# Ledger of designs, part 84: designed miniproteins, single chains, continued (4)

Each design is a single chain, and the fold is of that chain. pLDDT is the mean over its residues in the fold that is shown.

## One batch from the design tools (miniprotein)

Design m14914
Fold by ESMFold2-Fast:
Structure m14914 (fold): chain A 66 residues (1-66)
Amino acid sequence: MPSREELEAAIAQANEGAKLLGDAALQGLEVLEEILKKVHEYEKKLGRSLPAEERLELFKKELEKL
């Protein structure tokens, strides 16, 4: 049976890990949001929706520019 100190240490480590993962996920979401905005602005300028395949290719090109 793990000691109370071992359980408290494990919980503290899990919370720190969750925080670091959350921070990384937030940064990832901001990058994805910026790329999606650029794709959406391109569609808006064209006055039409891009086919799914063209939209994916444009998304990949914007991702590669980072």
Scores: mean pLDDT 71

Design m14915
Fold by ESMFold2-Fast:
Structure m14915 (fold): chain A 56 residues (1-56)
Amino acid sequence: LEERARELEELARQLEQEAANPAVSPSTKDGLRAEAERATREAEELRSQLEAEKRA
C-alpha cells in the first residue's frame, strides 16, 4: 500500500507538471488535471487505510 500510494503521488506530480506546459491545449490540460486529482485522491485513501490498519 505504501509503495502504491507513493507511485500515485509521483504520477499526480508528473501530470500536474505536464498540465503546466503552455504548449499543451486547454482541453488536454483539463484532462491531465482531472487525472492528477484522481491519483491524489486514491493515494490519500490508501494512506488513510494504512493508518487505520496500523491502529488495529
Scores: mean pLDDT 78

Design m14916
Fold by ESMFold2-Fast:
Structure m14916 (fold): chain A 65 residues (1-65)
Amino acid sequence: SIEEEMDEALARMAASVYGLGRIASFRGKEIEVLIEGWSEEQRRAAEKFRELAEKRGYRVRFRYE
């Protein structure tokens, strides 16, 4: 439970700090992030977030609006 909360907090914090977007879904080790309006800064932050999460065993998928 704490580990799962930390996982969700990690995703939420990274999305918030990087201005990435919002978390659309969180299923075990799979995180889906919804990105509204795509900019170079958001793209770079999204890639960094994905690499960070994947190094910790998560899979990150982005959905664009």
Scores: mean pLDDT 66

Design m14917
Fold by ESMFold2-Fast:
Structure m14917 (fold): chain A 71 residues (1-71)
Amino acid sequence: AEATKTLTVTMEVDGEVVTSSHKVPASAKSLTVTLPSSVKVLAATVDGKPAKVTVTPIAGTDQVKVTIDLS
């Protein structure tokens, strides 16, 4: 079985705070996703430890590139 770590992301969607938990491979060093700019990533934790979240606007779009440090 592959070793995993738990990624928990807290986001604001349509004015409501939503928390989601995901199993990611323990070997993963980062996760990058593209989200609408209307979704705000407020916090992320990996195995209960705060994770660095970097949000970069994608020029010419209504989307942002979100990179979460899993290391």
Scores: mean pLDDT 81

Design m14918
Fold by ESMFold2-Fast:
Structure m14918 (fold): chain A 110 residues (1-110)
Amino acid sequence: SAAVQAAKQHLQQAAAHLQAAIASTDVDVMLAHLEQAAAHLREAARHLEKVDPELALELEIQAGVLELVVGVVRTEKRNGRFDEQEAADLLKTTAREVLAQVQEILARLE
């Protein structure tokens, strides 16, 4: 279960970054934390792919959700169509939803 312990460490790091994004008042700081959370979710999935492929797929989906929302906000900033409050609300709502899934998974792992 070395793979499960490695995945658990990455899930704990993802949860910490999601919590930091939720606590932030700066959209650029939120974006950075969500990108780090997505990277840790993908690393957790990589460790689990041979021991729990269904859970690995779920973590890849959660990483994809974070990447999609980050991509939308970054695109709006580049195109000058940026509402800081709406972006912050979207990023925090997404972070809370993904955090709930990560915490449920952590509670069920060994």
Scores: mean pLDDT 91

Design m14919
Fold by ESMFold2-Fast:
Structure m14919 (fold): chain A 93 residues (1-93)
Amino acid sequence: SAEELWKKAIEAVNEILSLLTPEQREKALQAGVKAAREASDTKDPFEIALEALRAMLDVAIEAVPESQRERVRKLGDEAIEAFKKAYEEMKKS
């Protein structure tokens, strides 16, 4: 269901956030807001949210120690895929 896919995306994002310091979380949030603002005139709301999520994940990958980068990339891929699938399920309703 869309709800289960959305929960999966949120769980993956929360796990990534747990690996970041408060300062790193703030930097990731600022990157997401900037990406959303830059996309706002050319994208639908889903595409804007997806651009924001990608920008936040890029910051998170650079912020974590090298040993954690593969884990963050994998969690980020899981979050993006679950988010896309949740959106497609919502469109079918």
Scores: mean pLDDT 81

Design m14920
Fold by ESMFold2-Fast:
Structure m14920 (fold): chain A 73 residues (1-73)
Amino acid sequence: SLEELLEEAERLIDELERAIRENSPVEEGERIVIRLREVVDKAFALDPDNPRVRALAARGARAILEWFRRIEA
């Protein structure tokens, strides 16, 4: 369901932000990024006009960009 996808996206964003703060292994962050992208894409496909979907997509994109900056530092 959309609600389950939104809840999973929130958990994955929190987990990615934690991985960035704790300087987690690259492999761990890569797994989170892949899952986050899949979950956000599915949520967006179900309801692209939903403000919560759009907000999570934006937050997810920011977290992913921060992750890439961290591993390339």
Scores: mean pLDDT 84

Design m14921
Fold by ESMFold2-Fast:
Structure m14921 (fold): chain A 69 residues (1-69)
Amino acid sequence: MEKLKEENRRKVLLEVELLAEAMKEALKEVDAEIEKKKLTFSKEESPDFWSSLFGKAMDIFKEKEKELE
């Protein structure tokens, strides 16, 4: 049964790596949008910033998953 845990652990690590890459790409896109629109809110103060970041990261993550199919 150790092999099952190792396989699941490897899959989780790959998903985490893919999600981390998607988050980095999403952050760059959100930062570019903020700069382009000259938005006057602090990243730390805005729930909209975090919602946009997580939404974009999830979209990028799903696109990367589809490419692996």
Scores: mean pLDDT 69

Design m14922
Fold by ESMFold2-Fast:
Structure m14922 (fold): chain A 81 residues (1-81)
Amino acid sequence: SPREELERLVAELREWVRAHLSPAQATQVLSGLGELIASTDEAARRQTIDAILSLVPEELREELRRRLEEIARLVARILAE
């Protein structure tokens, strides 16, 4: 189901964040992820993704963007039910 896929993607992102970021950066990114998942507005989701990406080193932004955009698409699909 889309909800089970969301749980899997969120778990994978949490592991990726713990592996690549400092504890302080990880806390900020995971807080932003919570805001992304709770968002009902597409423009707010895009702004949240950009805000999260500003918190991480440039070298990691492309992979993190991919992961966050995948989560955002799935949130949008769940909300459209």
Scores: mean pLDDT 86

Design m14923
Fold by ESMFold2-Fast:
Structure m14923 (fold): chain A 65 residues (1-65)
Amino acid sequence: KEEMIKDLKNRAEKYEEEIKKLTEGIQVLSEKFPGWEEAIRNAEKMKEDYEREKKILEETVQELS
């Protein structure tokens, strides 16, 4: 149980790191390259996908706790 919870938390942390990087990248793109709307939209979509995966992992941890 403890080991499984630790693994799920580690995976959620990796998604959190990717979300942070995407958030910073989206901000830079929006400020420096506002004409790159398609690239910004694609990065936002990827961030949403990672947030969804992280939520599933966190909910699983909560149920196991």
Scores: mean pLDDT 80

Design m14924
Fold by ESMFold2-Fast:
Structure m14924 (fold): chain A 79 residues (1-79)
Amino acid sequence: SMDSMVDALVSVVLTGKKEGLSPEEVVAALRRAYPELVEAFETDEALFARTKAALSRASGKDLSAVPQDLLALAEAVLA
């Protein structure tokens, strides 16, 4: 489901932040663990919007201006 995909990305990004990974390392971990999910985020605006909303709630950061790019999203959350 879309919720399961959102939860997976949120988990990887927040775990990466806790572990001190770089944004590039977080994206590489996602590509290794969930290649289909990375492809979906590059093409599905609704999935990306839901992921930004979930990460905003989880991180306390405003991610509304982040473009549809996983590296940009990871950079914004890890800053």
Scores: mean pLDDT 83

Design m14925
Fold by ESMFold2-Fast:
Structure m14925 (fold): chain A 83 residues (1-83)
Amino acid sequence: MKYKVTVTNEKTGEKAEIEVDADTTVSQVLIDLSLKLPSITGEDQLAALKELPADTTVKDLYERAKKEGEIKAGNLVIKVEEL
């Protein structure tokens, strides 16, 4: 199953999107997105990961977003859509 992950940096207003598998970790998504948005620094990634459980997957985020709405982690806002 594929998901579209949209990350918005609240400090800059910039957005990046990536399509990933359900078992892809949030840390891997943030690494891949930082290549598209240089404004997403290692500090922003670390701050986001401190707000989320270890080994959180994109599927875990999708299920959480369905219950809670938009997920905010550090300065990043994460939206997940099922494809």
Scores: mean pLDDT 74

Design m14926
Fold by ESMFold2-Fast:
Structure m14926 (fold): chain A 80 residues (1-80)
Amino acid sequence: SMAEELLQLFIEARQAIISGSDEEADAALERVIAKLREMGFEDLAAELEERLAKAKSKEEKLEVLNETFERLMKEHPELL
Protein backbone atom coordinates (compact mmCIF):
# COMPACT_ATOMS: atom_id res chain seq x y z
CA SER A 1 0.00 0.00 0.00
CA MET A 2 1.03 3.65 -0.32
CA ALA A 3 1.04 3.90 3.50
CA GLU A 4 3.53 0.98 3.76
CA GLU A 5 5.72 2.63 1.08
CA LEU A 6 5.66 5.95 2.99
CA LEU A 7 6.61 4.22 6.28
CA GLN A 8 9.51 2.45 4.50
CA LEU A 9 10.70 5.79 3.04
CA PHE A 10 10.72 7.36 6.55
CA ILE A 11 12.79 4.38 7.84
CA GLU A 12 15.23 4.68 4.90
CA ALA A 13 15.57 8.47 5.34
CA ARG A 14 16.29 8.05 9.08
CA GLN A 15 18.91 5.37 8.32
CA ALA A 16 20.52 7.54 5.59
CA ILE A 17 20.78 10.55 7.95
CA ILE A 18 22.35 8.43 10.75
CA SER A 19 24.73 6.20 8.74
CA GLY A 20 24.77 7.39 5.11
CA SER A 21 26.38 10.25 3.21
CA ASP A 22 24.83 13.73 3.05
CA GLU A 23 23.90 12.98 -0.59
CA GLU A 24 22.14 9.73 0.41
CA ALA A 25 20.30 11.51 3.26
CA ASP A 26 19.13 14.35 0.98
CA ALA A 27 17.98 11.89 -1.73
CA ALA A 28 16.05 9.81 0.85
CA LEU A 29 14.41 12.94 2.31
CA GLU A 30 13.37 14.07 -1.21
CA ARG A 31 11.65 10.68 -1.67
CA VAL A 32 9.70 11.20 1.59
CA ILE A 33 8.61 14.70 0.43
CA ALA A 34 7.57 13.36 -3.02
CA LYS A 35 5.54 10.51 -1.45
CA LEU A 36 3.78 12.85 1.01
CA ARG A 37 2.77 15.05 -1.97
CA GLU A 38 1.62 12.01 -4.00
CA MET A 39 -0.61 10.97 -1.06
CA GLY A 40 -2.14 14.48 -0.77
CA PHE A 41 -0.31 15.50 2.44
CA GLU A 42 0.82 18.78 0.85
CA ASP A 43 0.97 20.76 4.15
CA LEU A 44 3.26 18.14 5.73
CA ALA A 45 5.40 17.93 2.57
CA ALA A 46 5.78 21.74 2.33
CA GLU A 47 6.64 22.07 6.06
CA LEU A 48 9.20 19.22 5.85
CA GLU A 49 10.80 20.79 2.72
CA GLU A 50 10.97 24.28 4.33
CA ARG A 51 12.42 22.99 7.63
CA LEU A 52 15.00 20.80 5.84
CA ALA A 53 16.16 23.81 3.77
CA LYS A 54 17.05 25.49 7.12
CA ALA A 55 18.59 22.37 8.76
CA LYS A 56 22.41 22.51 8.85
CA SER A 57 23.28 19.33 10.79
CA LYS A 58 22.39 15.62 10.95
CA GLU A 59 20.78 16.27 14.37
CA GLU A 60 18.52 19.02 12.96
CA LYS A 61 17.55 16.83 9.95
CA LEU A 62 16.67 13.94 12.31
CA GLU A 63 14.60 16.26 14.54
CA VAL A 64 12.67 17.60 11.52
CA LEU A 65 12.06 14.09 10.13
CA ASN A 66 10.96 12.71 13.55
CA GLU A 67 8.59 15.65 14.18
CA THR A 68 7.07 15.26 10.68
CA PHE A 69 6.53 11.52 11.33
CA GLU A 70 4.97 12.23 14.77
CA ARG A 71 2.61 14.80 13.22
CA LEU A 72 1.69 12.38 10.39
CA MET A 73 0.82 9.62 12.92
CA LYS A 74 -1.17 12.06 15.11
CA GLU A 75 -3.17 13.58 12.21
CA HIS A 76 -3.48 10.34 10.15
CA PRO A 77 -3.67 7.37 12.57
CA GLU A 78 -5.43 5.37 9.81
CA LEU A 79 -1.97 4.85 8.20
CA LEU A 80 -0.92 2.54 11.08
Scores: mean pLDDT 87

Design m14927
Fold by ESMFold2-Fast:
Structure m14927 (fold): chain A 90 residues (1-90)
Amino acid sequence: SAELEELAEELRRLAEELRKLPPSKNVTKAIGYSLRLIGLAIDLERLGAPQSLVDAVLDVARATIGSDDDALMERAIELAERALRLVREE
């Protein structure tokens, strides 16, 4: 799906933006976002989503643990949840 490929690309761009940020001042919150993204990646893989999309969600999860921007982290969750809904409809 072209839409799933676009979501994977947007997730990769978010990971790059998160890596530009200073280190997280709230490690517990950062870990919380990372764990939510890992859970979404596991669900995507179990439903047979493209590996490029699963890898993109995991890349954002990895970037999130070192970051301190709630808006970018919530955006990553939103994109991963949208991808999960699209995969469930196929």
Scores: mean pLDDT 84

Design m14928
Fold by ESMFold2-Fast:
Structure m14928 (fold): chain A 75 residues (1-75)
Amino acid sequence: KELLRKAAIALKARAENGESEELQKAAVEKIIEEVEKADKEAGEKLRKVYEEAYKKGGASEAALAAAEKAEELAK
């Protein structure tokens, strides 16, 4: 629960901070991997949302979508 809340905050910050796409993508990937290690099902759900959003809007859109999913799963 706490890990998912922290992941949501971190993912949202990455979407908002104006980093390059490569740095943002690498940071998001690391956050999702940490969630997968602690909760495989939650991590897989975050990864799917991230990949789908990335195809439509790129790294910032994907980070925001993953953050929203992490908030949902933390409830």
Scores: mean pLDDT 77

Design m14929
Fold by ESMFold2-Fast:
Structure m14929 (fold): chain A 61 residues (1-61)
Amino acid sequence: GAATAAALARRFGGLSEEQVARLVELARNGIDEAELRRLGEESGLSVAQLRAAVELIREEM
């Protein structure tokens, strides 16, 4: 839920609430490589770190 998304945003330090919400959507709907690349460009995180974040979000769902 939203509380879990907020906790994950704090854990990943460089992600806004909006960016965490987009990762939650990727965790629910499947990974979009173009969206992961965009999030990487916006956040400064690598695609590998963002994929790990999506997997962690899926474990919390």
Scores: mean pLDDT 75

Design m14930
Fold by ESMFold2-Fast:
Structure m14930 (fold): chain A 118 residues (1-118)
Amino acid sequence: MSLLEKLRAAFDELLAVLDEVRPYLTPEQKAEFDRHVAEAREALDRAEEAFKNGDYKTLSEALDRLIEHVNRAVSIALRTLEEKGLTEQAERVRAAADRFLSLAMQLKIAAELEYKKS
C-alpha cells in the first residue's frame, strides 16, 4: 500500500472518530467543525489527483491545506471532549489524529523532495 493509500485509510478512521464528537458540539462549533472537515476532504481529493498526475508541488500544497484543516477540526473536538470530561473519547481522537498527521507529514516531505529535484 502506498503512503497516500495509508493516508486515505487513516483519514477515514479519523473522520469516523470525529463524527462521534458532533453530538457534543454547539451549533456554532458544529458549523466551524463541518467546514474544516469539508475543506480537509477537498484537500485530500486534490492531493490524490495531484499524485496521480505526478504534480508533487500541488500535492505538497494540498497536504499543507489538509493538515491545517484537520488540526482545526481536531482542536474543536478535543476542546469539547476535555470540557465534558470525556477522556476516553479524547484519547481516541488524539490517537487517530497522530496516525493521520504522521502519515501526512511523511508524504509531504516525500513530495517536497521530488519537486525540489526539478
Scores: mean pLDDT 88

Design m14931
Fold by ESMFold2-Fast:
Structure m14931 (fold): chain A 63 residues (1-63)
Amino acid sequence: GAALEALRAAARALPGGGSAAAGMSLQDYETTGDAQAAAEGVRNAVRAGLGGEAARKAYETAS
């Protein structure tokens, strides 16, 4: 959904390893449709500093 797409775009824009890790997990979700991969992407995005509200919304949309 739009929230997951926004989170993916924001995660790719973040500097550092957290951005790369989030991008990989979200790509895995797009490939497999695995909710666990989406959750991992959100968790990595929060760790990278995107903020809990955006990450939570993306998780709810992806789940």
Scores: mean pLDDT 58

Design m14932
Fold by ESMFold2-Fast:
Structure m14932 (fold): chain A 74 residues (1-74)
Amino acid sequence: HMTEEEREKIREALSKVGEAVQNNDWEAADKAVAELEKINPELGKAVREMIEAYKNKDLEKAQEASRKAAEAGS
């Protein structure tokens, strides 16, 4: 399916999203998720929904988006 190079880029982008979200740096999070969307649009969309939910403190929506991201990444 995905190449090792694509998986490495996904890992890097996900790491950047995690750091940005923990720091409440929504601009950095948006930039990182845009990189994900270019590699895997379905995964990027799910992660974007998760970021939006965390920004709005909607825990249920964040959990739903996290499930979608896990499914899209496999």
Scores: mean pLDDT 77

Design m14933
Fold by ESMFold2-Fast:
Structure m14933 (fold): chain A 77 residues (1-77)
Amino acid sequence: MPPLSREQQAALVRQADAQLARIDAAAKTSEEALQAAVAEAVATLQSYGIHIPADLQTAENVRRTLRVVRAALRASL
């Protein structure tokens, strides 16, 4: 895969942080908001080449995947 610049890796970390914050905020608002936030996070992960099966597209699994991706990106900085 093409190498990511340090700035690109930092941008992806910020994007993962924003998606996690959005899911946490949506969970306190409504079920529709939570479902929308999870779907947006799944689409973001798919753009990184990470596919979550439909039966595993839960808020808990998506949060866990985002945290793992964020930790890996931070370790590479």
Scores: mean pLDDT 77

Design m14934
Fold by ESMFold2-Fast:
Structure m14934 (fold): chain A 57 residues (1-57)
Amino acid sequence: GPLPEPKSREQKKLLAGRYALEHPDMTEEELREFGKKLGLTDEEIDALIASYRRLRA
């Protein structure tokens, strides 16, 4: 298999998404705070929120 690479922006986005799925009552504000703690940008957080809102709806 390929060499393990350090956790990237993509891996952090997946972590944030998993967290949001485990906390379905999580607000957009809380998700933004969590994304900021992971080092995601506002644009990355907006994309994550939009994806999960549409997929869960």
Scores: mean pLDDT 70

Design m14935
Fold by ESMFold2-Fast:
Structure m14935 (fold): chain A 81 residues (1-81)
Amino acid sequence: SVLEKLAERVRELAEEAEKRGHLEAAEALRRAAEAILAKDFETAREALERAIRLLEKEGDHELALEADILLGLLDIVAALE
């Protein structure tokens, strides 16, 4: 399903964030993936926005941009469900 694919992409981003030492951002991304699967789109959005802020604060603009793209995809998916 589209939700499962989106959650998988968010989890993959969480693994990359953790690999780069962004532990709080990785936790926020994992929370977002769980919320997506639960169809709790408000919690998912808040968690992705938190991850973006944490990644920007730590200077990882590349992963912050990837998280922002996933936030855009979340809004599209939420409108379809």
Scores: mean pLDDT 89

Design m14936
Fold by ESMFold2-Fast:
Structure m14936 (fold): chain A 71 residues (1-71)
Amino acid sequence: SPEELQAEAERRLLEATPQELLDQMQALSRELQEAIDNNAPQSRIDELRAQLAKLQAQLRALYERIMAELL
């Protein structure tokens, strides 16, 4: 089923994702939230969003590779 395929892909993603990537995403997410909450300059918010988007794109690329291997 599509649900079983997704669950297997998610399991493999957790095993394949470098801890450093997860740590960086968590740190940037926290910094972004703090910047928003403290009304930081838009340029700072944009920089943090761009950095987080790059890491999210890496995670998505890994997920897509895993999905391709399962199909």
Scores: mean pLDDT 84

Design m14937
Fold by ESMFold2-Fast:
Structure m14937 (fold): chain A 73 residues (1-73)
Amino acid sequence: MDEFLEELKARVEQRLLDAGASPEFAKQAADTAVKFGRALAEVAEWTGDGDPKQAAESGAAAVERFALEVLRR
């Protein structure tokens, strides 16, 4: 899981940089995305409902979408 989340963080950070985010914004948003993704993965694990990796990706994607919307304002 930790290696998966590290890769996910790097991908989110790079996509935000490619979208024109500052390095500081990209790092903070990617850190937040992975923290939220990890929390959803943990919930999936204790409930036994769903795939923890898919939960992590979905959570991170939600944060990334919000960050991209803010950048477009």
Scores: mean pLDDT 83

Design m14938
Fold by ESMFold2-Fast:
Structure m14938 (fold): chain A 110 residues (1-110)
Amino acid sequence: SSLVEALIELLEAAKAEVEKVIAAVDPETAKEIGKLVDETIEEMKKSSPIESVQLAVKTLKEIIEKLKALLEKFEKDKSVPQSVIENVKELILRLEDLLKKLEELLKKLE
């Protein structure tokens, strides 16, 4: 399915963006998110197009919540540069915009 392929590419791109922003500052959270994305992609390969959109929505929500928890931790830590905090905030906003678009797509599919 061209839709499933596009969703896989979208999740791979999200994983790469997360790694770029946080891998140097919190490699454990980056690795956890990477594993979540990889496991979701493997499940999508066995799923219908609609189920794949549902999996992408669920996974993006989990990534956003993990990043929000990390942001709260970073905002309490005076050793974390303000530029890192800003980059995480911008990443969350981009992923929330992406999530909204996928939720709108899911509503139109059935």
Scores: mean pLDDT 88

Design m14939
Fold by ESMFold2-Fast:
Structure m14939 (fold): chain A 68 residues (1-68)
Amino acid sequence: MSPLEQFKKKLDELLEKFKQGEITGDQFLDQVAELYRDVKRNHPELVPQARKIIGDKMNEVRDYIDSQ
């Protein structure tokens, strides 16, 4: 699995945990920020793609919050 695919999978897993109430919204944001810092440190060439993935996931989070 590529680093970008691993990043997306980890974000998908974090969103699912948030939806299930296993983590708070603050914990979700902190973990997303940590994953993004890891991409910036280890794979700086993937930063533009990682930003797009985060943007897409933030839209999913907003849709979920609006449904509650």
Scores: mean pLDDT 83

Design m14940
Fold by ESMFold2-Fast:
Structure m14940 (fold): chain A 87 residues (1-87)
Amino acid sequence: SAEDELKALLEELIGLLREEAERHPERRAQYEAQIAFLRLHVEGRFSPAAAVATAEDIARWAEANNLPVAPELRALAERMRAILERM
């Protein structure tokens, strides 16, 4: 289902942020905060629109801070948006 596809991309996004937290201890707390925002969408009633908006906010945060992972986060957010638009 589209919801299952969104959840899979959300887990992929969380995985990328977790890997970056381990590679960049100086920004670990910042990455863990973003992971916490994403986890709010998987631990309650799932809202596709809210999950996509959070992924887009995280991509914007990464872009604003010139993080190397920003293009990958943006690509995932765009894939999630495309799925939401066909739901």
Scores: mean pLDDT 86

Design m14941
Fold by ESMFold2-Fast:
Structure m14941 (fold): chain A 69 residues (1-69)
Amino acid sequence: GQEEAIRELERLIAEKGVASISEVADILVKHLGMTQEQAETIARFVDKDGSGKLSLEEAKRAVELAASL
């Protein structure tokens, strides 16, 4: 669920510094049972700078929004 998604994102971002839209979307699909389209929409929505790379703060917000649906 949400806790597992956050833990996987924390590990990924600790290693890489950032997560891509597709990496965040895949984690949302895997742990929260979303469709790929829903997950990518949420990941893009939280990407404030439009870079296609999410900080840990942005990635956590994506998980929180997904879990609230």
Scores: mean pLDDT 83

Design m14942
Fold by ESMFold2-Fast:
Structure m14942 (fold): chain A 92 residues (1-92)
Amino acid sequence: SNEEALEHLKKGKELGEKYVENPEDKSLAAEAVEHFQKAYELADSKEILLEIAKVQADLLLEQAKKNGKIDVKEVEEKVEEELKKLEELLKK
């Protein structure tokens, strides 16, 4: 169900955002991943799958910014490029 997938996506995003602010709390990361997994399993449309992917990509970028260990701009550009390709595929 797309409605149930979106509820799990919302919970995963909230937990993921908390993990970005508290990277030492691995339980927040584990719970976020579990909710994203359930969102993927429950999603009945390509549009919802794309929304899940975008939320996960955004959280990865925010975590990278906080860590300062990688070229965030390069990662950002790569993620945007891949998401744009996925959006074009979904239009067909």
Scores: mean pLDDT 75

Design m14943
Fold by ESMFold2-Fast:
Structure m14943 (fold): chain A 65 residues (1-65)
Amino acid sequence: MKLLEKFAEFARQMGKMAGANIRVRIEDGKIVVEGDSSSPEARKVFEQLKSMAEALGVELEVRER
């Protein structure tokens, strides 16, 4: 799905720009985001991505470490 691919790329760019160490992949029709939950930058990215995924109807799974 084109929307999932665009969302995944946007998420990767957000992580890089925010200096957050996150990994983004598409798995079984959903976006999977992994990162260090102790990082304030990563947590802000996670919350922003959750909000955007809900608005766009994209399934998002956050795996925090």
Scores: mean pLDDT 78

Design m14944
Fold by ESMFold2-Fast:
Structure m14944 (fold): chain A 111 residues (1-111)
Amino acid sequence: AEEAREGAEAARKGAKEAREGKGPKGNKEGAKKAAEGASKAMKGAGKAADEGDPEAAKEAAEAALEAARAASEAADKAKDGGEDGREAMFNAGVASVSAGVAGALAEKAAK
């Protein structure tokens, strides 16, 4: 439960930074933080699922999804930024995979 809460907070913070990023470098850094947050939320969702806490797992999964959406938006804004744009797109992909896994873990916890 604690790891799920910390992961959700990290994912929401990363989403905020991704939305506030300006220019290709700022959007790249925001997408990276959103991906890091989504990954922590994914791990937290897994821990909550193992501990039999479906509510904590669901909260972490929802936060990871928010971070994935913010990372994708940041990557789109950075798309013409060359290497920064490519790195932002990579991190948006990482965030999306993390959100998908977190969602699956939350569903498993609910059973």
Scores: mean pLDDT 85

Design m14945
Fold by ESMFold2-Fast:
Structure m14945 (fold): chain A 85 residues (1-85)
Amino acid sequence: MFTEEGFRLVMPAEARAVAALAKLAVAKLQGDKEAEKKAREEAIAALEELIAAYREAQAKGAVSPEEAERLIKSAQEAKEKLLKE
């Protein structure tokens, strides 16, 4: 779906977002409220970086507008769920 350039732009941000969400899940499982709050803030920041990476890939023509829109929407929905918690 992405060009090689688009993949290079997006994959580090995707990896960060996945790692941040996993860290949040672990903090929730452990019942550590301070770690959970910090992990949620990190996950929100990682999702914002991921959205920015998708927009940059779209602007460079490295992904179709339709694919970028779906990916951005999915990341925005994930971010909104975390903000409401």
Scores: mean pLDDT 82

Design m14946
Fold by ESMFold2-Fast:
Structure m14946 (fold): chain A 69 residues (1-69)
Amino acid sequence: SSMQQQEQEQLRQMSLLASRSGELAQASREAGKDVPSGDTVLLDMLTASKYDRDTALAIYQQMEAVAAS
């Protein structure tokens, strides 16, 4: 079904974002900021958003904003 395809696509995007999150976390640490690892953020995001994928994406965007600031 289209819903299953959307869930698989979201999982793929979250996996890609996890990789990028790790890079952002590393860059933030090198800039002297205390940012959790991308893997930790992704795990927390997936756990918190088990019922809502939009929440997972919002959490990831929040993490990016923190790393960038």
Scores: mean pLDDT 60

Design m14947
Fold by ESMFold2-Fast:
Structure m14947 (fold): chain A 76 residues (1-76)
Amino acid sequence: SEELFEKYIKRIEDYANEVMKELDKETALSYIKYLKERSKKVIKQIAEFRNEPEIGEKAIKKLDEVSKKLEEKVNS
């Protein structure tokens, strides 16, 4: 469901915010990219299994937005 992906993405955002406090800028950016790619694969697999590709695509777009916001925060 959409709620499941929203909760999943929120947990990733919260976790990334905690971890990036302990990392230098370059490592934090690399870590955010790594989390994004792994989370994107998980979302795709779940959406495919459930035959809900549109919900999966919407979730991936949300993940991209969150990842970009995290990158901007690291760069500020």
Scores: mean pLDDT 85

Design m14948
Fold by ESMFold2-Fast:
Structure m14948 (fold): chain A 92 residues (1-92)
Amino acid sequence: GPPEPVSEEELEKRKKEEIEEFTKAIEEGKIDLEEIEEQAKKRIEELRKKDPERAKVFEQIVEEIIKAIRGEDVKGNLEKALELELEYRKSL
């Protein structure tokens, strides 16, 4: 079934916590970029066979996460990735 509706306040809190935790993991060198890219590629290919529109959105989210890991704009890229995911969920 569809996920239970989450309050806007709860979503904003989770967004901040996820950005902080992921930023910390990048700064501490706990993120394996090569492993993330490989797992993302496999997931995108599997998703593309079932839902090509969702696969395209997921590919964009992954691209922003990869940019964050590369240190281009960690916070901005992570915030954009979360916004893309939330907008996609609202369209369903």
Scores: mean pLDDT 72

Design m14949
Fold by ESMFold2-Fast:
Structure m14949 (fold): chain A 61 residues (1-61)
Amino acid sequence: GKAERAYRELVEAGVPEETAKQLADAFASGPVDARTAAEGLVQAGYGDPEKIERALREAAA
């Protein structure tokens, strides 16, 4: 499903599994602003910014 895809792509982008699961669950529970979520992850120093933003945009679509 959409949440499973978001989780996988976030982990592949370098986001910690626990954080990736929380974001994937948020996408399943309602609309998430992919840009704001990406900015938060980049500020936290997780993984590749371009890959994170792409993963979140695909999850939001």
Scores: mean pLDDT 73

